# Designed miniproteins, single chains, continued (5): the designs that were tried, part 65

Each design is a single chain, and the fold is of that chain. pLDDT is the mean over its residues in the fold that is shown.

## One batch from the design tools (miniprotein)

Design m18375
Fold by ESMFold2-Fast:
Structure m18375 (fold): chain A 55 residues (1-55)
Amino acid sequence: SMKEELIKQLLEAIENKDTLAMLQVVANAEKLGLSRAQINEMLLEAQKLYLEKKK
């Protein structure tokens, strides 16, 4: 799904510590009509997935 692809892109940006890539994914999500709340939920999910890898 679109949300799953965006979460994957956010996760990759977080793993690479690439702030510019993260901002580009967020900007693309806004252009696709996603609300601020939806984008924040996707960011939280990507952060959760990243933290789970640090077990």
Scores: mean pLDDT 83

Design m18376
Fold by ESMFold2-Fast:
Structure m18376 (fold): chain A 67 residues (1-67)
Amino acid sequence: DNEEVMRRVEEAARRLMSAGDVELALELATRAYQMLKEGASPEEVLREAAEFLRRAGHEELAEEVER
């Protein structure tokens, strides 16, 4: 469900913005939206978002977005 995927990504992005990582939040949301638009599966988008967050040092947000 694309709506559920974007909801999780937007929640993670909101937390990044609150922490001052505005550009990281924008990158996360933009990547997820682009992947969904190009036909990526919900699972692929959430996995990519989680890996992006882990690489940026946000392991807790990665776990939340992945489930």
Scores: mean pLDDT 81

Design m18377
Fold by ESMFold2-Fast:
Structure m18377 (fold): chain A 69 residues (1-69)
Amino acid sequence: MELPEEYREKIRELVEERAPKSLSEEEKERLIERAIAEAEAFVDAFKMPPSDGIVELAVDIALLDYAAE
């Protein structure tokens, strides 16, 4: 399922807030895209509606994966 625009904007805001300031615009965009994909995967796998909790979890996973390489 494609994530609603309101939740995509929330993901962007969370990544901009939580990501290291040293990241390039390109690296931030990759994190945003990854977080969106994670959120969409949760909604599709568990048949749950999008929520702030899912969005925050997806951003946390994207940041952890980035840190782990």
Scores: mean pLDDT 78

Design m18378
Fold by ESMFold2-Fast:
Structure m18378 (fold): chain A 63 residues (1-63)
Amino acid sequence: KDFEKGKELLEKGKYEEAVKYFEKAIEKDPNLAEAYFYLAEALKKLGKNEEAKEYLLKGRELE
């Protein structure tokens, strides 16, 4: 549900809150590649491009 909430917040433009929920989703399921990709997107929206790139790479390694 944290992952679903994160996506809802991302769609609403609440990027900082979306990051929190995607981080919770990853904490519960570290192998959920999609959560890493969505976290990266939210971080990119916040201008945190280096952090976004790191999570994008982590997500790719899980696939």
Scores: mean pLDDT 84

Design m18379
Fold by ESMFold2-Fast:
Structure m18379 (fold): chain A 87 residues (1-87)
Amino acid sequence: SHVEANSYSFMGLVYLTEGNYEEALKYVEKAVELDPNSAETWTLLGEVEKRLGNYEKAKEYYEKSLELDPNNERAKKNLKEVKEKLK
């Protein structure tokens, strides 16, 4: 459900904050499976992939977030950063 998706997203953020990027990825991937229309969760998935060094995936997920919410400032800032990394 949407509520369960939010719980997985929150746990993903906790693991990301702790530096456990592999666990963060598992939780955030589950969150987007449960609610693929959350721009915030796609942004979080991009941030996890960026921390893992997967800049092309991070770019894709930030672009997905911006399709859902064009005004998501976190996604915009992070997209600029990963585009620089892909040069």
Scores: mean pLDDT 87

Design m18380
Fold by ESMFold2-Fast:
Structure m18380 (fold): chain A 72 residues (1-72)
Amino acid sequence: SEEQKANNLIVAARIAFVAGDYETALELLEEAAKLNPKDPAIIRQMEVLADHAPPEIGKRARELAEKAKKAA
């Protein structure tokens, strides 16, 4: 299912985040949001990324989180 694929992408994004690969984490969360746009867990992970990533990536993550909140 698309929900299961989105959950797998969230897990992969968390692994990338812990490894310090913030760009990959952002890309995986973008893909997860396309598959399951109403999942609060995706928004939460985008906010965590925004708070901890370098400013360039953090700004992109914040914009995606805000867009997802408005779409939900």
Scores: mean pLDDT 83

Design m18381
Fold by ESMFold2-Fast:
Order: structure tokens, then C-alpha cells, then sequence
Structure m18381 (fold): chain A 79 residues (1-79)
């Protein structure tokens, strides 16, 4: 699977496209994913790449909220 950069992720979210970005948390590989929903909301997930454990799950009500939540998740997991 090809992961997006931070800049590509922000563009995808604004365009209403699902995607994933690779990150790190406490020495573990994680995946930050965003999924546009039928009602214009977005699901954002952070998953441990090795175990599939969901570390965080958020719902954004708009693309603007999804961008803000992605930035928050990137600060914690994208480094």
C-alpha cells in the first residue's frame, strides 16, 4: 500500500477522498486513515500497523473539521 505525505493527505481530505498516511507512536508503526462518509462526515482512525489495534477513532462533521482533526492526529502520531 502506498502512503501519502502530510501535504498529499490534506489535499485528499479537502477533495473528499479517502486515504492513509504512515506515522509513528512510541516506537511503533501506525497508520492514520480518513474515510469520507455518505452524509459529508469523515471517520478518522489511527491503527497500529502490526496488530490492527485501533488507537484512536474520531468523527468530523465536515471537511474543515476533518482537516483540523488530521492536523491534531499528525502532531501526535505523524512524527
Amino acid sequence: MKYLSKEEALEAIRAGKAGSMKGKYKGKDVVISWIPLANGSYALLVVDEETGEILESRIARSAEEAVALFEELYEKYGK
Scores: mean pLDDT 82

Design m18382
Fold by ESMFold2-Fast:
Order: sequence, then structure tokens, then C-alpha cells
Structure m18382 (fold): chain A 86 residues (1-86)
Amino acid sequence: MAEEARERAERLLREAERLALEAAEAAAAGDYARAAELLRRAAELLREAADIYREGLGDEEMAEAAREAARRAEARARELAALAAA
């Protein structure tokens, strides 16, 4: 099961990275509401990856890194949502 858990966590990290890139493109186009939504989705995937690293793989360092990335994504989403409301 470790191989399956690792592949799942890596897939979640890659999907979160794709969503973050799409969010950056949306923000550059002025679509702050879409950018915020994409970053909130990325944060959710990063938290899921963190749980797999911690509980499935015992990798505390990777779990912490993913959780920190999720917090940063949520912070950016809040900033972009504020811009969308202006």
C-alpha cells in the first residue's frame, strides 16, 4: 500500500500545482474570483496530500511542507477574493 499511497500523494501535489498555475493565469487576466476558487481547491488537495504523507507514509517533513503550501494558497485566495469584491 505504500507505493499506492505515494503515487496518490504525488498526483495530488501535481494537481494542486496545476490549479495554482491556472489561478495565476486567471489573476493575470483580472478574474480574481476564479483565481481565488482555484487556490481554495489547490489548498484542499494539498491538505489531503499532507494527510497521506503523515498517516500513510509517516513522512512528517513532506506532510508539513504540504500543509504550509495549503496555508499559503488559502492566504492568497483570501487576498484575491478581496480584490474580486472591490
Scores: mean pLDDT 88

Design m18383
Fold by ESMFold2-Fast:
Structure m18383 (fold): chain A 83 residues (1-83)
Amino acid sequence: NADEYLNKGLKALREGNYEEAVKYFEKAIELDPDNYDAWVLLGEAYLKLGEYEKAVEAFRRAQEIRPDDPYVRKLLEEAEKKL
C-alpha cells in the first residue's frame, strides 16, 4: 500500500539513495495522491538531488493539501530560493 512505499522511500532517503527515494515516493503518490507526507518527502528528495523546480512542484502540491502548515511553507521557500 501507499504507507509501505512511503516507508521504503524514507529508508532510501536516510541511506542517501535519493533517486530510489523519489521512485518510492512517486509510487506512494500513485496509490494515494492526497498523501501530504509523500509530497513533502518527494520534495525533500528532489532538494537533495538539486532538482529545485521539481521540489517546488512537490511542495506546492503538499501546500494545496495543508495550506496553513508552516513546515511545508518553509520547505517551499527554501526550494524557491534555489531557483
Scores: mean pLDDT 88

Design m18384
Fold by ESMFold2-Fast:
Structure m18384 (fold): chain A 72 residues (1-72)
Amino acid sequence: SDIDRGIADIYAAMARLALEKGDYETAVSLAEKALEIDPDNPVAWDVLAEAYEKLGDFEKAQEYREKAERLR
């Protein structure tokens, strides 16, 4: 529903804020919550990609970045 997508957008926005603060583990957890509600949320995939890049998992970062691009 549109409400569920709105809730997913809120979690994705919170994940981005955590990412901007350098809390990469919290960013991952919040982005994963967004994707549980809306697996097609491109912002949540973008946050996962950048968080994993910052955590040194470049393979996951690339896969999640490609997922985000396909959803745009």
Scores: mean pLDDT 86

Design m18385
Fold by ESMFold2-Fast:
Structure m18385 (fold): chain A 93 residues (1-93)
Amino acid sequence: DGERIVREAVERLKRALEEGASDEELNALRREIAADIAGLPPLLKLEFYVEVAKLLGPNESEKEAIERFEELRKQGREAAEAWLQEEEAKLLA
């Protein structure tokens, strides 16, 4: 069910952006979403942050991490999760 929570959170943020929400409104929404996703597995949290970066424009390091993660997902979820476990302290801490 965490995948549903991630999908709904991404759609809420996307809708707020499309409706012209201010930075303050977006920050408030991000705090609400952070509470909703706090209990999710690290891979689902990463999927959420990848989708957020795509909507808001990733910086160079985020872009590289996203591209690497997407390539690993093509090889299977197990490979992506193994990579994430090694990088968790750097990406999700």
Scores: mean pLDDT 68

Design m18386
Fold by ESMFold2-Fast:
Structure m18386 (fold): chain A 74 residues (1-74)
Amino acid sequence: MKTVEEILEEFRKEASKYLSPEEIDLIEQALRDVVAGGFTREAVLAETKRLLDEGVSQEALEFFHRAVQRLLDA
């Protein structure tokens, strides 16, 4: 079993090869907000929209969705 912090650390490590530090910070906050929202579809969609409105790349969105799946599988 992995903690939320361990999954976020793995996300930061992998994402740092492809994403800016600013995009990583935005996604980490979005992931924490999804966890706080209880992993509802509505929470995930709201954070996805927020990230899009903030102008993150498609690659950053793909990292966010992959990290959400890892958190759900933990």
Scores: mean pLDDT 79

Design m18387
Fold by ESMFold2-Fast:
Structure m18387 (fold): chain A 55 residues (1-55)
Amino acid sequence: SSELEKLEEQVSEAALNGDYEKAIKLMEEMIKIEEDESRKEALEVSLENLKKESS
């Protein structure tokens, strides 16, 4: 939980700063450690959206 909270804050900060490469990497780490299936699916959708923003 605390690791997920730290990663979530770092993803938000990176995205707000336009650092989409960092946000993508951190979100991939969140997906690996997320145990809730619904939240994991939501993170995968968010990851796809971040990749589109970096294009």
Scores: mean pLDDT 81

Design m18388
Fold by ESMFold2-Fast:
Structure m18388 (fold): chain A 63 residues (1-63)
Amino acid sequence: MEEELKKKIQELGDKARKAMDEINRLRVEYSKAPKEKQKELREKISKLTRDFNEEALKGAEEI
């Protein structure tokens, strides 16, 4: 049972890194994108950041 808790903490850390990488990839695309697409990318980045923060908070509450 304690092993399961530690595993979940590590999984949350891995999830955080993957989300960060995804957000960084979108930020790179944003810098290279035309103005019309920049608006969509910015909204997508904001949504991913918010969703990630909410999931991380819920994950912490599960612990």
Scores: mean pLDDT 75

Design m18389
Fold by ESMFold2-Fast:
Order: sequence, then structure tokens, then C-alpha cells
Structure m18389 (fold): chain A 97 residues (1-97)
Amino acid sequence: SEILEKLKELARRGEFEEAIKLAEKNGVPEHTLEGLREALRVAKDPNDADAVKKAILNAAKLRKEGLEEYAEIVYTALETAAGISRAEVRASVDNLV
């Protein structure tokens, strides 16, 4: 999906506000939007543990719905915003699904 690749690219670059706008315009699943919004909060305050937790919870909801590619966007956004490896984010999500 062209939109999925562009969202992953924006998340890798830390362009979360642009990723949110693109996701809204293209009817991306709401939990992806909420995950990106929480990643933006982490980017502004890396010590916001609640924002990290909420991003992980939204990725877990995407995983439960079978939307694994959208969950990967949230993992990438948290890796960029918080410096947490995608493997560590995925392991946290695996504990919730």
C-alpha cells in the first residue's frame, strides 16, 4: 500500500504531524491515528511514560484486529520518538495480545 509506505517513511523521519494529517485524510484505522498522536507527545516530552504506554496499547488493539502493518507504523513511530527498539516495542505489545 502506497499510503502505508508513506506513513512508515514519515514515522522513521519523526514527521509525526504530517503522518497524522496523511492518516486522517486517508481514513487510516483510528488506533493508528491515536498511536501517532501519542508518539508526537513522546517526541515533545521523552519522559512521558503515559504517552509511551498509550501508544503501545493502541498498537496492541491494531494487532488484535489483524492490522499488523498499521501496528508496525506505531512501533516505528515509538522507536523514532522514544529511542525504544522496534523489537522491544513489539515484545511489549505481544504481552498484551
Scores: mean pLDDT 87

Design m18390
Fold by ESMFold2-Fast:
Structure m18390 (fold): chain A 64 residues (1-64)
Amino acid sequence: MHRKKGDELTKKGKEAEKKGDLKKAAELYSEAALHYGRAGDHEEMERWMREAVELHKKYVEMKK
């Protein structure tokens, strides 16, 4: 259940990123990481948490 939800959120995050919506992509990737963590998939959780942090950092830099 949670792994499938993580996969769906990751796919939506990639589409948001393609549209240039870095804030939405970061939010979707952080939600995906949470679902992977709940599924016990700590490797995917850490991966998407890192992607979310990097995108959020890039988004904040764009505001400056």
Scores: mean pLDDT 80

Design m18391
Fold by ESMFold2-Fast:
Structure m18391 (fold): chain A 62 residues (1-62)
Amino acid sequence: MEVHNLHVPEELEPLLLEELKKAGIKAERLAPGVIRVETENREETLKAVAAALRAIGDYLDS
């Protein structure tokens, strides 16, 4: 099990949490701008984060 802390703008936290949850990744807000992610491996986490960031970009009209 891998645990990673992601640093993101506070305004994007709700969107990132929602996208990670949709991807089946366990994620939790630890502090303003900090999201903790649990996964079985780093590659899975990186793919989920990349997909979430792309989805957020679409919401902002990239």
Scores: mean pLDDT 72

Design m18392
Fold by ESMFold2-Fast:
Order: structure tokens, then sequence, then C-alpha cells
Structure m18392 (fold): chain A 92 residues (1-92)
């Protein structure tokens, strides 16, 4: 239960980040569509750094619950790896 609740909280926090950084996300998509690899990489790095910071704060929140902490860390790692891999393919 605690692990799933922590993962759901991470997903909600990342969704809120996406809403707050919507303009940045739109600019990233425009750069990708235009083939502007330098701008796309820079904007994607900004979004990934913001996501890492959100995830890090949530890991700190669950520091007293090893199962919830690990669940957040694993989901965050997979999310960041997936996004970095997708970016690498788009910019290849």
Amino acid sequence: AAAREAQEELLRALAELSRERRELGERLQEAIDAGDRETARRLAEELLEAAEEVGRRLVEKYAGDPEAKRAVEELLEKTLETNRAALAELLA
C-alpha cells in the first residue's frame, strides 16, 4: 500500500510539474519538430533536471519508509531513463 501510494504521489507531482512547465514543454516540442537539436537538448535537460529535483524531494519525504522510498527511487529512475533514451533517439 505505502509503496503504491508513494508512486502515485510521484506521478501526481510529475503531472503538476508538466502543467507548471507547459510552455517549456511546448517549446521543446517545437524545437524537435523544427529539427533544432541544440535547443531541444537544452530544453529537455531543463525538464529532466526539474523532474529529478521533484523526485529527490519526494525521496526525502519517504526517507523513514524504506519500501516507499525505494518505490519512488525506482519509478523516478525508470522515468528519467525512458525520457533520456527517447531524447537520444529523437536527436540521433
Scores: mean pLDDT 84

Design m18393
Fold by ESMFold2-Fast:
Structure m18393 (fold): chain A 68 residues (1-68)
Amino acid sequence: GAVAALLALKDALLRDPNITATLVGDDTLVVSTTLTPEQLIGLTLMIMGEYPDLSVTLSGDTITVSAR
């Protein structure tokens, strides 16, 4: 389900020391990074492609991912 996909994404992201992923409630993940703007856009597009059941929004330097 979407929540299981969100938890799998969190575990994958936390393997990168440049990424901080914080779960807010049971359905939202807030992602902060030290990545470049180009890398951040690439990460956002990758998440959208690999996790199509999740809602992904990039605002400034923060990616917000929610279970749909």
Scores: mean pLDDT 81

Design m18394
Fold by ESMFold2-Fast:
Order: structure tokens, then C-alpha cells, then sequence
Structure m18394 (fold): chain A 86 residues (1-86)
């Protein structure tokens, strides 16, 4: 089970705004010492990004992820899941 460690609400179709929000959320979690494992991006039926949720990995995987040295290194490893209305 992954623990929720960050959340940000958005209202944008702009990929640059999405990337900036994700980077900021990851940076906050990284600076607090969290093992950042996964981001979930919630999109509505119109393709607008409504929310980003960030999750911490635990156990040995979490320990390995804590070895990341920069936000960019975390973003390269980050599992990203996009959720749309069914």
C-alpha cells in the first residue's frame, strides 16, 4: 500500500502547467525526505487536469528511491498513472 504524501488541485489543459505542478509537488516531498514512488493525474472528460496525487513507496523499494539526488532524477523514475472518468 502506498501512502499519500502530496496533493495539488489544478484546472488546466496546458502541459507546461501540469509539468510545473508535478515538479513542485515532487520537490516538496523530496525536501521532506519522502520516498516518492508514484503520481496519479486525474483528468476530466474534457481533457482538463483536475488533480495530482503523490504517493510514497515503503520498505526496501522506498529506501532505494530515497537515494535519488535531484528532483529530475525522481521525475525520470516516477511511475505516472493517468485516471479519466470511466
Amino acid sequence: HMKLIGEKRLDTRDPAALRQALRELVREAFEKGHAVGKAEIEMDADGRVRRIRLYEADGPIGEELKKAKSVDEILERLEVEVRTPA
Scores: mean pLDDT 79

Design m18395
Fold by ESMFold2-Fast:
Formats: C-alpha cells, sequence, structure tokens
Structure m18395 (fold): chain A 56 residues (1-56)
C-alpha cells in the first residue's frame, strides 16, 4: 500500500518534470495528497525529498 503510493508519487514527479502541464500538476497534487493521507505530512515530505534527490 505505502510502496504503491510512493511509486505513484515518483511517476507523478517524473511526468511533471518532463512536461509541466495542468494535467501533470493535478496528478502530482493528487499523488502527494494520497501519500500524506497514508503516512502523514512529515513522512511524506521525507519520501518526496528522497525521490527528488534520486531524480535530480
Amino acid sequence: KKEELVEKLREAIEAYLADPTDENIQALLKASKELVDEVGVDEAGRIAQKIADELR
């Protein structure tokens, strides 16, 4: 469950970085909210930072 949400967030970040369309922005916001709802803001922030560091 958590791993699936992390994967969705990673995909959304990659899509946004490749093409920052309104659709990709909405997908990124949705994935971020789903992860926050599952693990909380603090843990979601750590996961997002790790993904950003990996993708650069």
Scores: mean pLDDT 80

Design m18396
Fold by ESMFold2-Fast:
Structure m18396 (fold): chain A 55 residues (1-55)
Amino acid sequence: DEERKKEIEKAIEEIKKAVEEGKLDEAQDIAIEVRTKLKLSQEEEDYISEEVEKV
């Protein structure tokens, strides 16, 4: 659970950075990777989307 949260937070930061730099394709790729690797729930996906939108 701790490792899972750490990976999600790291993915959020990487997605935010990619979005801020205008690298939307990279941001999308990171989102797909973390979703596939961790088998994210709807709640976790919503959390990531909300955090990314704050950029």
Scores: mean pLDDT 77

Design m18397
Fold by ESMFold2-Fast:
Structure m18397 (fold): chain A 86 residues (1-86)
Amino acid sequence: DKATEAIKDPLGRAFAHAYAELLRRSDPKLGKAAEIAVDKLYEGKSREEAIEEAMKETGVSREDVEKVLDFLIKVAEAGKEIGDLV
């Protein structure tokens, strides 16, 4: 799974976490939901399990968790691509 590979990549994960921290400064609940979802994917949980856990912990809607997770996966993929160039 390309998303799982990006999140497990050291630079991909670093980029995802950095963005989640920035998001947490602007929207603490959404940033926390993002961090939980990324960490659950890193632990080998499915996308659905990651979304459900983030919703349970933060009260953020499924739609918002899905949007932020999809964006973080793209950020992680970009980080991995940059790492592959170095």
Scores: mean pLDDT 81

Design m18398
Fold by ESMFold2-Fast:
Structure m18398 (fold): chain A 76 residues (1-76)
Amino acid sequence: MTLTLLEGAIGAIKNGDLEQAIKLLEEAKKEVLESGNKKLEEEVVPLIEEAIEAAKNGDKEKAIELLEEAKKIVEK
């Protein structure tokens, strides 16, 4: 489900729906934390947090790049 949330957040960012993007990213972060996978938490949570900050600052390109990196880690 984390992958679907990250893909949804990327779509929301592209559409300019910042509120929806942040909501999906917070849900993705919660799902990663609840997974009990410490390596996934250490690698993915910082990328999600940085993507939220980039999105809040209007840096859509940086936010999308960070989320695409997070997706690659989740898919492993």
Scores: mean pLDDT 82

Design m18399
Fold by ESMFold2-Fast:
Parts: structure tokens; C-alpha cells; sequence
Structure m18399 (fold): chain A 60 residues (1-60)
């Protein structure tokens, strides 16, 4: 599904960026939200993806 594909892509991207680089973290969040919106995902689906990405980054 589009939600699963976006989540997998965002998590993979999160593992390749520097979690201390605020520009990279901000860009990932913006790109992920925009891609989800364009894919027709609901607010709840986009919020769930962003939460998982933020939790992944916070643990690095």
C-alpha cells in the first residue's frame, strides 16, 4: 500500500541521515508529509508515519 511504501522509504532514509543535523531531519519530515499528502493518505496515516520516523531518529 502507499502508506506501507512511504513508511518503509522514510524509515530507510531516517537510518541514512545524521540525526543531529537539523536540516536533514527537517527535510525528511517535510518530504515525507508532502509525499503522503500527494499520495492521498489521510491525516492519521501521515501522522502515524511521521511519529514512527521521529521515534527512529530519536533512538539513533
Amino acid sequence: SAKEELLEKALERARTIDPSDREQVRALAIETANEGYKAGLSHDEISAILREVAEEIARL
Scores: mean pLDDT 82

Design m18400
Fold by ESMFold2-Fast:
Structure m18400 (fold): chain A 61 residues (1-61)
Amino acid sequence: MELSPEAAALLEEAERALRAGDFDRALAILQEGKRRFPEHAELFDAGIAMVQTFRDTRAAA
């Protein structure tokens, strides 16, 4: 799957926010990526689902 460098950079930034525990920022970055790169919408949607799962598991801990 060929990912544009700009879309890849947004995914990296979202991952950084997720690792920092800033789930709101990670979600905002992924939503922006989906808007800017609709051709990669499925990939950003998968990222959003992953962030939501991590947030929910952390809230339960």
Scores: mean pLDDT 78

Design m18401
Fold by ESMFold2-Fast:
Parts: sequence; C-alpha cells; structure tokens
Structure m18401 (fold): chain A 65 residues (1-65)
Amino acid sequence: SAAGEEALRKAEEAERALREGNEEEAMKYMDQGQKYAVLAAAQGDVEAAKRAGERLRKVAEELGL
C-alpha cells in the first residue's frame, strides 16, 4: 500500500538520520513513520506495518524512547 511504502521510507530516513547523529531528524521521521504504519495496518497492509514498526522500534530504542 502507499501508506506501507511511506512507513518503510520514513523508517529508512529515521535510520539514516540516526546514523548521521541527527537525533532531532530521526525522531521526526520515526513519528511520521509510526503514523503511516498505523494507517497501513488499518488498511490491511499488516506485513508492511509490522516491518516498518520493527525498524522504527529499533530507532526509538537507540534514542532512549
């Protein structure tokens, strides 16, 4: 789904920002990615939502959230 694709894209951007030491951007993309993952799950794209959610959870853990 479009929402699932956006969730995964935001997860990738969050991971990149975290790798670059930009915690503020990582938090922004993590928040956006979580919102798209929820939307994807609501639309039945459970697999993309789970994959994006797992990646975003790891970003959140590294940020101490």
Scores: mean pLDDT 88

Design m18402
Fold by ESMFold2-Fast:
Structure m18402 (fold): chain A 66 residues (1-66)
Amino acid sequence: SKEELLKELRELLEKETDLSEEEIEQLIAALRNGDDAKAAWLLASAKVSDEVLEKLSRLAREIMDL
């Protein structure tokens, strides 16, 4: 479900990024609402490794495809 993917994304963001709780909530809200431009902007601000970025991008695409 979309909510299960959003929960997985939140846990990944908390564990593998330095984003604040507010930034994480903004990203989750953007993805929930289908605001692709805002989601892309917020993801671009995250300082992450290529491995984490790939995982985040896959989850975001799965969420947007729902």
Scores: mean pLDDT 77

Design m18403
Fold by ESMFold2-Fast:
Order: structure tokens, then C-alpha cells, then sequence
Structure m18403 (fold): chain A 74 residues (1-74)
């Protein structure tokens, strides 16, 4: 379970970096960071018997932020 917690922590850090890139108008960087965060949440979920609601909410937020960055880039 500690490995899943480490992946979640890294994903949260990537979301923070992605949000800063998004705020700076660096949409390509934001897209890459949010995609990586999504992958890490998926990896963490595979290691868990039950995904906490907080983690599910963060995963949903990462997906929504990715879509927003893609729309803003266009």
C-alpha cells in the first residue's frame, strides 16, 4: 500500500505543476503533466483493494483539467 501512496503523492505533485503550467498559458506542458498524473493514479488504483473517494476525486479532477487544457490549446 505504501507504493500506491507514493504514486498518489507524485500524481498530486504533477497536478500542481500542471496547474501552474496551465495558469502560465503553457498548455502543452500542462497536457503532458496531467496525462502523467492520470497514469500514476491508474497505477495506484491497481495496487489497492478499494480506491478511496479522495483518490477517485483527484483522478476525475486530473481528467477534467486535461480536457480543459486541450480545449484552451485549440
Amino acid sequence: KKKAEELIKKARELMDEGSRALDAGDYDTAIELFREAIKLYEEAAKLMDKVPQEVANLYTAARLLLVAAEILKS
Scores: mean pLDDT 86

Design m18404
Fold by ESMFold2-Fast:
Structure m18404 (fold): chain A 85 residues (1-85)
Amino acid sequence: VELPRFSDEELAAYEARAAALAAKVPGVDAELAALFGTAVRNVIAALNAGDLEAAERLAALIEEAMRALLAGDVAAARALFREAV
C-alpha cells in the first residue's frame, strides 16, 4: 500500500497548527512557537521523502528541546529547535 504523501499545502497547514498549539503554552514566545512549527513540518517532510534517518534525528532534537522547555531552559530549547529547521 502506497502511503499518501503530504502536499506542500498540507505541510504548511501542519506547520501552522503546530505553531498555534505551541503558542498556547505559557512561557512560549512567537519565535519559539514558529521554530516548533517548522521543526514539526521538517519531520513530516522527511517522512514524506522516505528519509527515515532524517525524520528520527529531527524527532530526537524536538524531544530534547521539549525536555529543555519542561526544565525551564528556554535558551537551550530554542537552540535545539533551530537545529531541527
Scores: mean pLDDT 79

Design m18405
Fold by ESMFold2-Fast:
Structure m18405 (fold): chain A 68 residues (1-68)
Amino acid sequence: MTLEDYVEKALELGLLTEEEAEEILKTKDKGLLVHELTKRADPEGIALAKEIVAPQAEAGREAARAIG
């Protein structure tokens, strides 16, 4: 999913304000999105933040395949 997809999902869940969404989309900063989602300590926000960091898990899986 793209950064825009995650922002739309967070807005739909009420985890972001329109102002926060605008700033994230302008800066294209996934770290800012993760920060806004996690600082609310909402289970749905935490789940969405995990989806955003999923590329790190995929990179780890590729490294494991390269070793084996």
Scores: mean pLDDT 71

Design m18406
Fold by ESMFold2-Fast:
Structure m18406 (fold): chain A 58 residues (1-58)
Amino acid sequence: SGADELAALGRELAARAAPEGLDALTRVTVGAVIQVEEGGSAAAQRARVLEAGRRHEA
């Protein structure tokens, strides 16, 4: 379900971004995830977080 996808996404984000004290990119990514969850679907949230992760690696 969407809730399960959100939970999995949250765990992946936590594992990669680690917790706190990271740069502004990490904080913006977390904020974007929260915003999309409020106004969008789990699929949209997942896509945004994955894209942010790819940009970070690039």
Scores: mean pLDDT 58

Design m18407
Fold by ESMFold2-Fast:
Parts: structure tokens; C-alpha cells; sequence
Structure m18407 (fold): chain A 69 residues (1-69)
């Protein structure tokens, strides 16, 4: 149950990483700001679960960002 929640947050973080990379490539500061705000909310939700969930969410964002470049 908690594992499913972490998987959902990880998937969302990965997608946000891709959106951040695309926003930077398209020089879209508004899209970048929105993606960063959503990621900050995901980080807070992950922290409420565990430090490990937080780390997984941060790593998922980095992976999405790198793969979208």
C-alpha cells in the first residue's frame, strides 16, 4: 500500500523531469516554473512517507531529465 504510493510519486517525478528538460529546451520559463512547483509538492509528499521515498523521487526526476535530453 505505501509501496504503491511511492511508485506513483516516482512515476510523477520521472515525468516532471522530462517536462523540465523540455521546458529548458523550448526556453519556456512558465512551463519550467509549473514543473518545479509540482516537483516541490511531490518532494513534500515523499518526505511524509520516508527519507527513502524522498531519495527515490529525486532520483526519478534526474532520470527523467537525463532521458529527455
Amino acid sequence: EKEKKIEELVKKAYELGRQIAQALASDDPEALRQAVEQFNKLKEEAKKISDEAYKKVVEALRQGFEEAR
Scores: mean pLDDT 82

Design m18408
Fold by ESMFold2-Fast:
Structure m18408 (fold): chain A 60 residues (1-60)
Amino acid sequence: SEEKKEKIEKLKKEILEVEVEIGILRIQLYLSPSPELEERLKELEERLEELRKELAELEK
C-alpha cells in the first residue's frame, strides 16, 4: 500500500528527529544537570520506543 509506505517513511524521519533531540539533550545534561531536562529526556526516550514499535508493526 502507498499509504503504508508513506507512514513508514514518516516514522523513520520522526525516529531520526527524536534521536537527534535525545543526543543534544544528553550533551546539555552532561554540561548542566537539571531534573527538568532529565524528565524531558525520559519522555523523548519513551516516545522513541513507541515510534520504533509502530515502525516494527508496519514492517510486518
Scores: mean pLDDT 87

Design m18409
Fold by ESMFold2-Fast:
Formats: sequence, structure tokens, C-alpha cells
Structure m18409 (fold): chain A 58 residues (1-58)
Amino acid sequence: SAERRRALAEELARESGLPAELVERILRLVAETSRYLAPKLKNEELKQQNLAYAERLE
């Protein structure tokens, strides 16, 4: 969810010293990539893991 992504971005921003908005943009790209790759994976466990990442980071 968007709230989970923002919370994670704020935690990573504190550790890295980067702006939270930049970290959130990176997490959004990771979620998008995971959603795009999931249906192309033959390994069902990796497919489900990528879908879970996409859902958790959106």
C-alpha cells in the first residue's frame, strides 16, 4: 500500500540521508518492475514473491 511504501521510504531515508521523496520514487520503480516481471517468470515461487513485492510497495 502507499502508506507502507512511504513508511519504508522514510526509514531508508533516515539511514541513507537521501530525501524520502527520492527513496519513495525508487520503491515505486521496484514495485512496477516486479509487477511487469512476475507473469514472465517460470518459477512459481519467484512469481509469487515478485507479486507480493509489487503489492507491498504500492
Scores: mean pLDDT 74

Design m18410
Fold by ESMFold2-Fast:
Structure m18410 (fold): chain A 61 residues (1-61)
Amino acid sequence: REAVNLEVTRLVSKAIEAADEGDFEKAREYIEEAVELLRREGLDRGAEELRKSMEMILKEK
């Protein structure tokens, strides 16, 4: 669990960095990886919230 939380945080940070650089394809890949990790661990609520947050960020750009 701790390793999964650290990896998800790292992937989200990389996704934000990629989006800031205009690389929305890379940002989406990082978020999809993080969502998959959360779902694999049974954290479906966290996965859904992350997906919604990502959708808002990419939609406004």
Scores: mean pLDDT 75

Design m18411
Fold by ESMFold2-Fast:
Structure m18411 (fold): chain A 117 residues (1-117)
Amino acid sequence: MAERLAEKFARIYEAKTKEELEKEVEELKRLMAEAAAANPDEGKVYFKGKVVKYDEDMNVVNEVELPEVSVPVSVYVEAIALAAREHGVLPLPSMTPGAKDSTIDELKIAPVSRFTD
């Protein structure tokens, strides 16, 4: 599952149109829901709000609403690591001030090259 989520983060980064981005985000939502259903007793990261795609200069390229979805913490952490290592993209979660620690209201997708010295 983590490998499929990592690939979807890469596909979101590769999306050139808002329509393509919306399609990839919908698939990401489905994969997250599937992972949550398979791991009901595991701690979850909750998503609501939006997915924001950045270019290499950290300019916003596209933004799409992310419906409320959850994913197991272990799967999410592994997917982020795989996305960075295997696909060169970095999913960066953001939280609204005052939200619970497990709630993400914005998921930013940026290339790893932005963070290399």
Scores: mean pLDDT 68

Design m18412
Fold by ESMFold2-Fast:
Structure m18412 (fold): chain A 58 residues (1-58)
Amino acid sequence: MEEELKRRFVEEVNRLIAEADERIAQATTPEQKRAVLDEAGRRLGELIAQYQAELEKL
């Protein structure tokens, strides 16, 4: 189960990074890039918290 949780977590993180990278590439101002990074950071924090909570149940 831990390996399956890790694989899902890594896949979700990779998807988040790819999406954020594409949005950063479309951003033309520092403010727009900052907004993308802030959102990505928040979503990453949620993924980490969820992953840790699942691990603690094992």
Scores: mean pLDDT 82

Design m18413
Fold by ESMFold2-Fast:
Structure m18413 (fold): chain A 58 residues (1-58)
Amino acid sequence: LRERLEELEARARENPADIFTLASLTMVAMEAFIRGDEELARRALEIATRAAREAGLT
């Protein structure tokens, strides 16, 4: 999960308007939460929120 999150963070930084990247970040957050990794879940949501804000999706 952590390596996938790092890849998605890089993609979100390059193209913050990519809705598939934002959806994938949300999926990573859900999987991390289910596994009990609250730190990873929180980080994924923070990255998704930042990307959505930069894309004007607020």
Scores: mean pLDDT 76

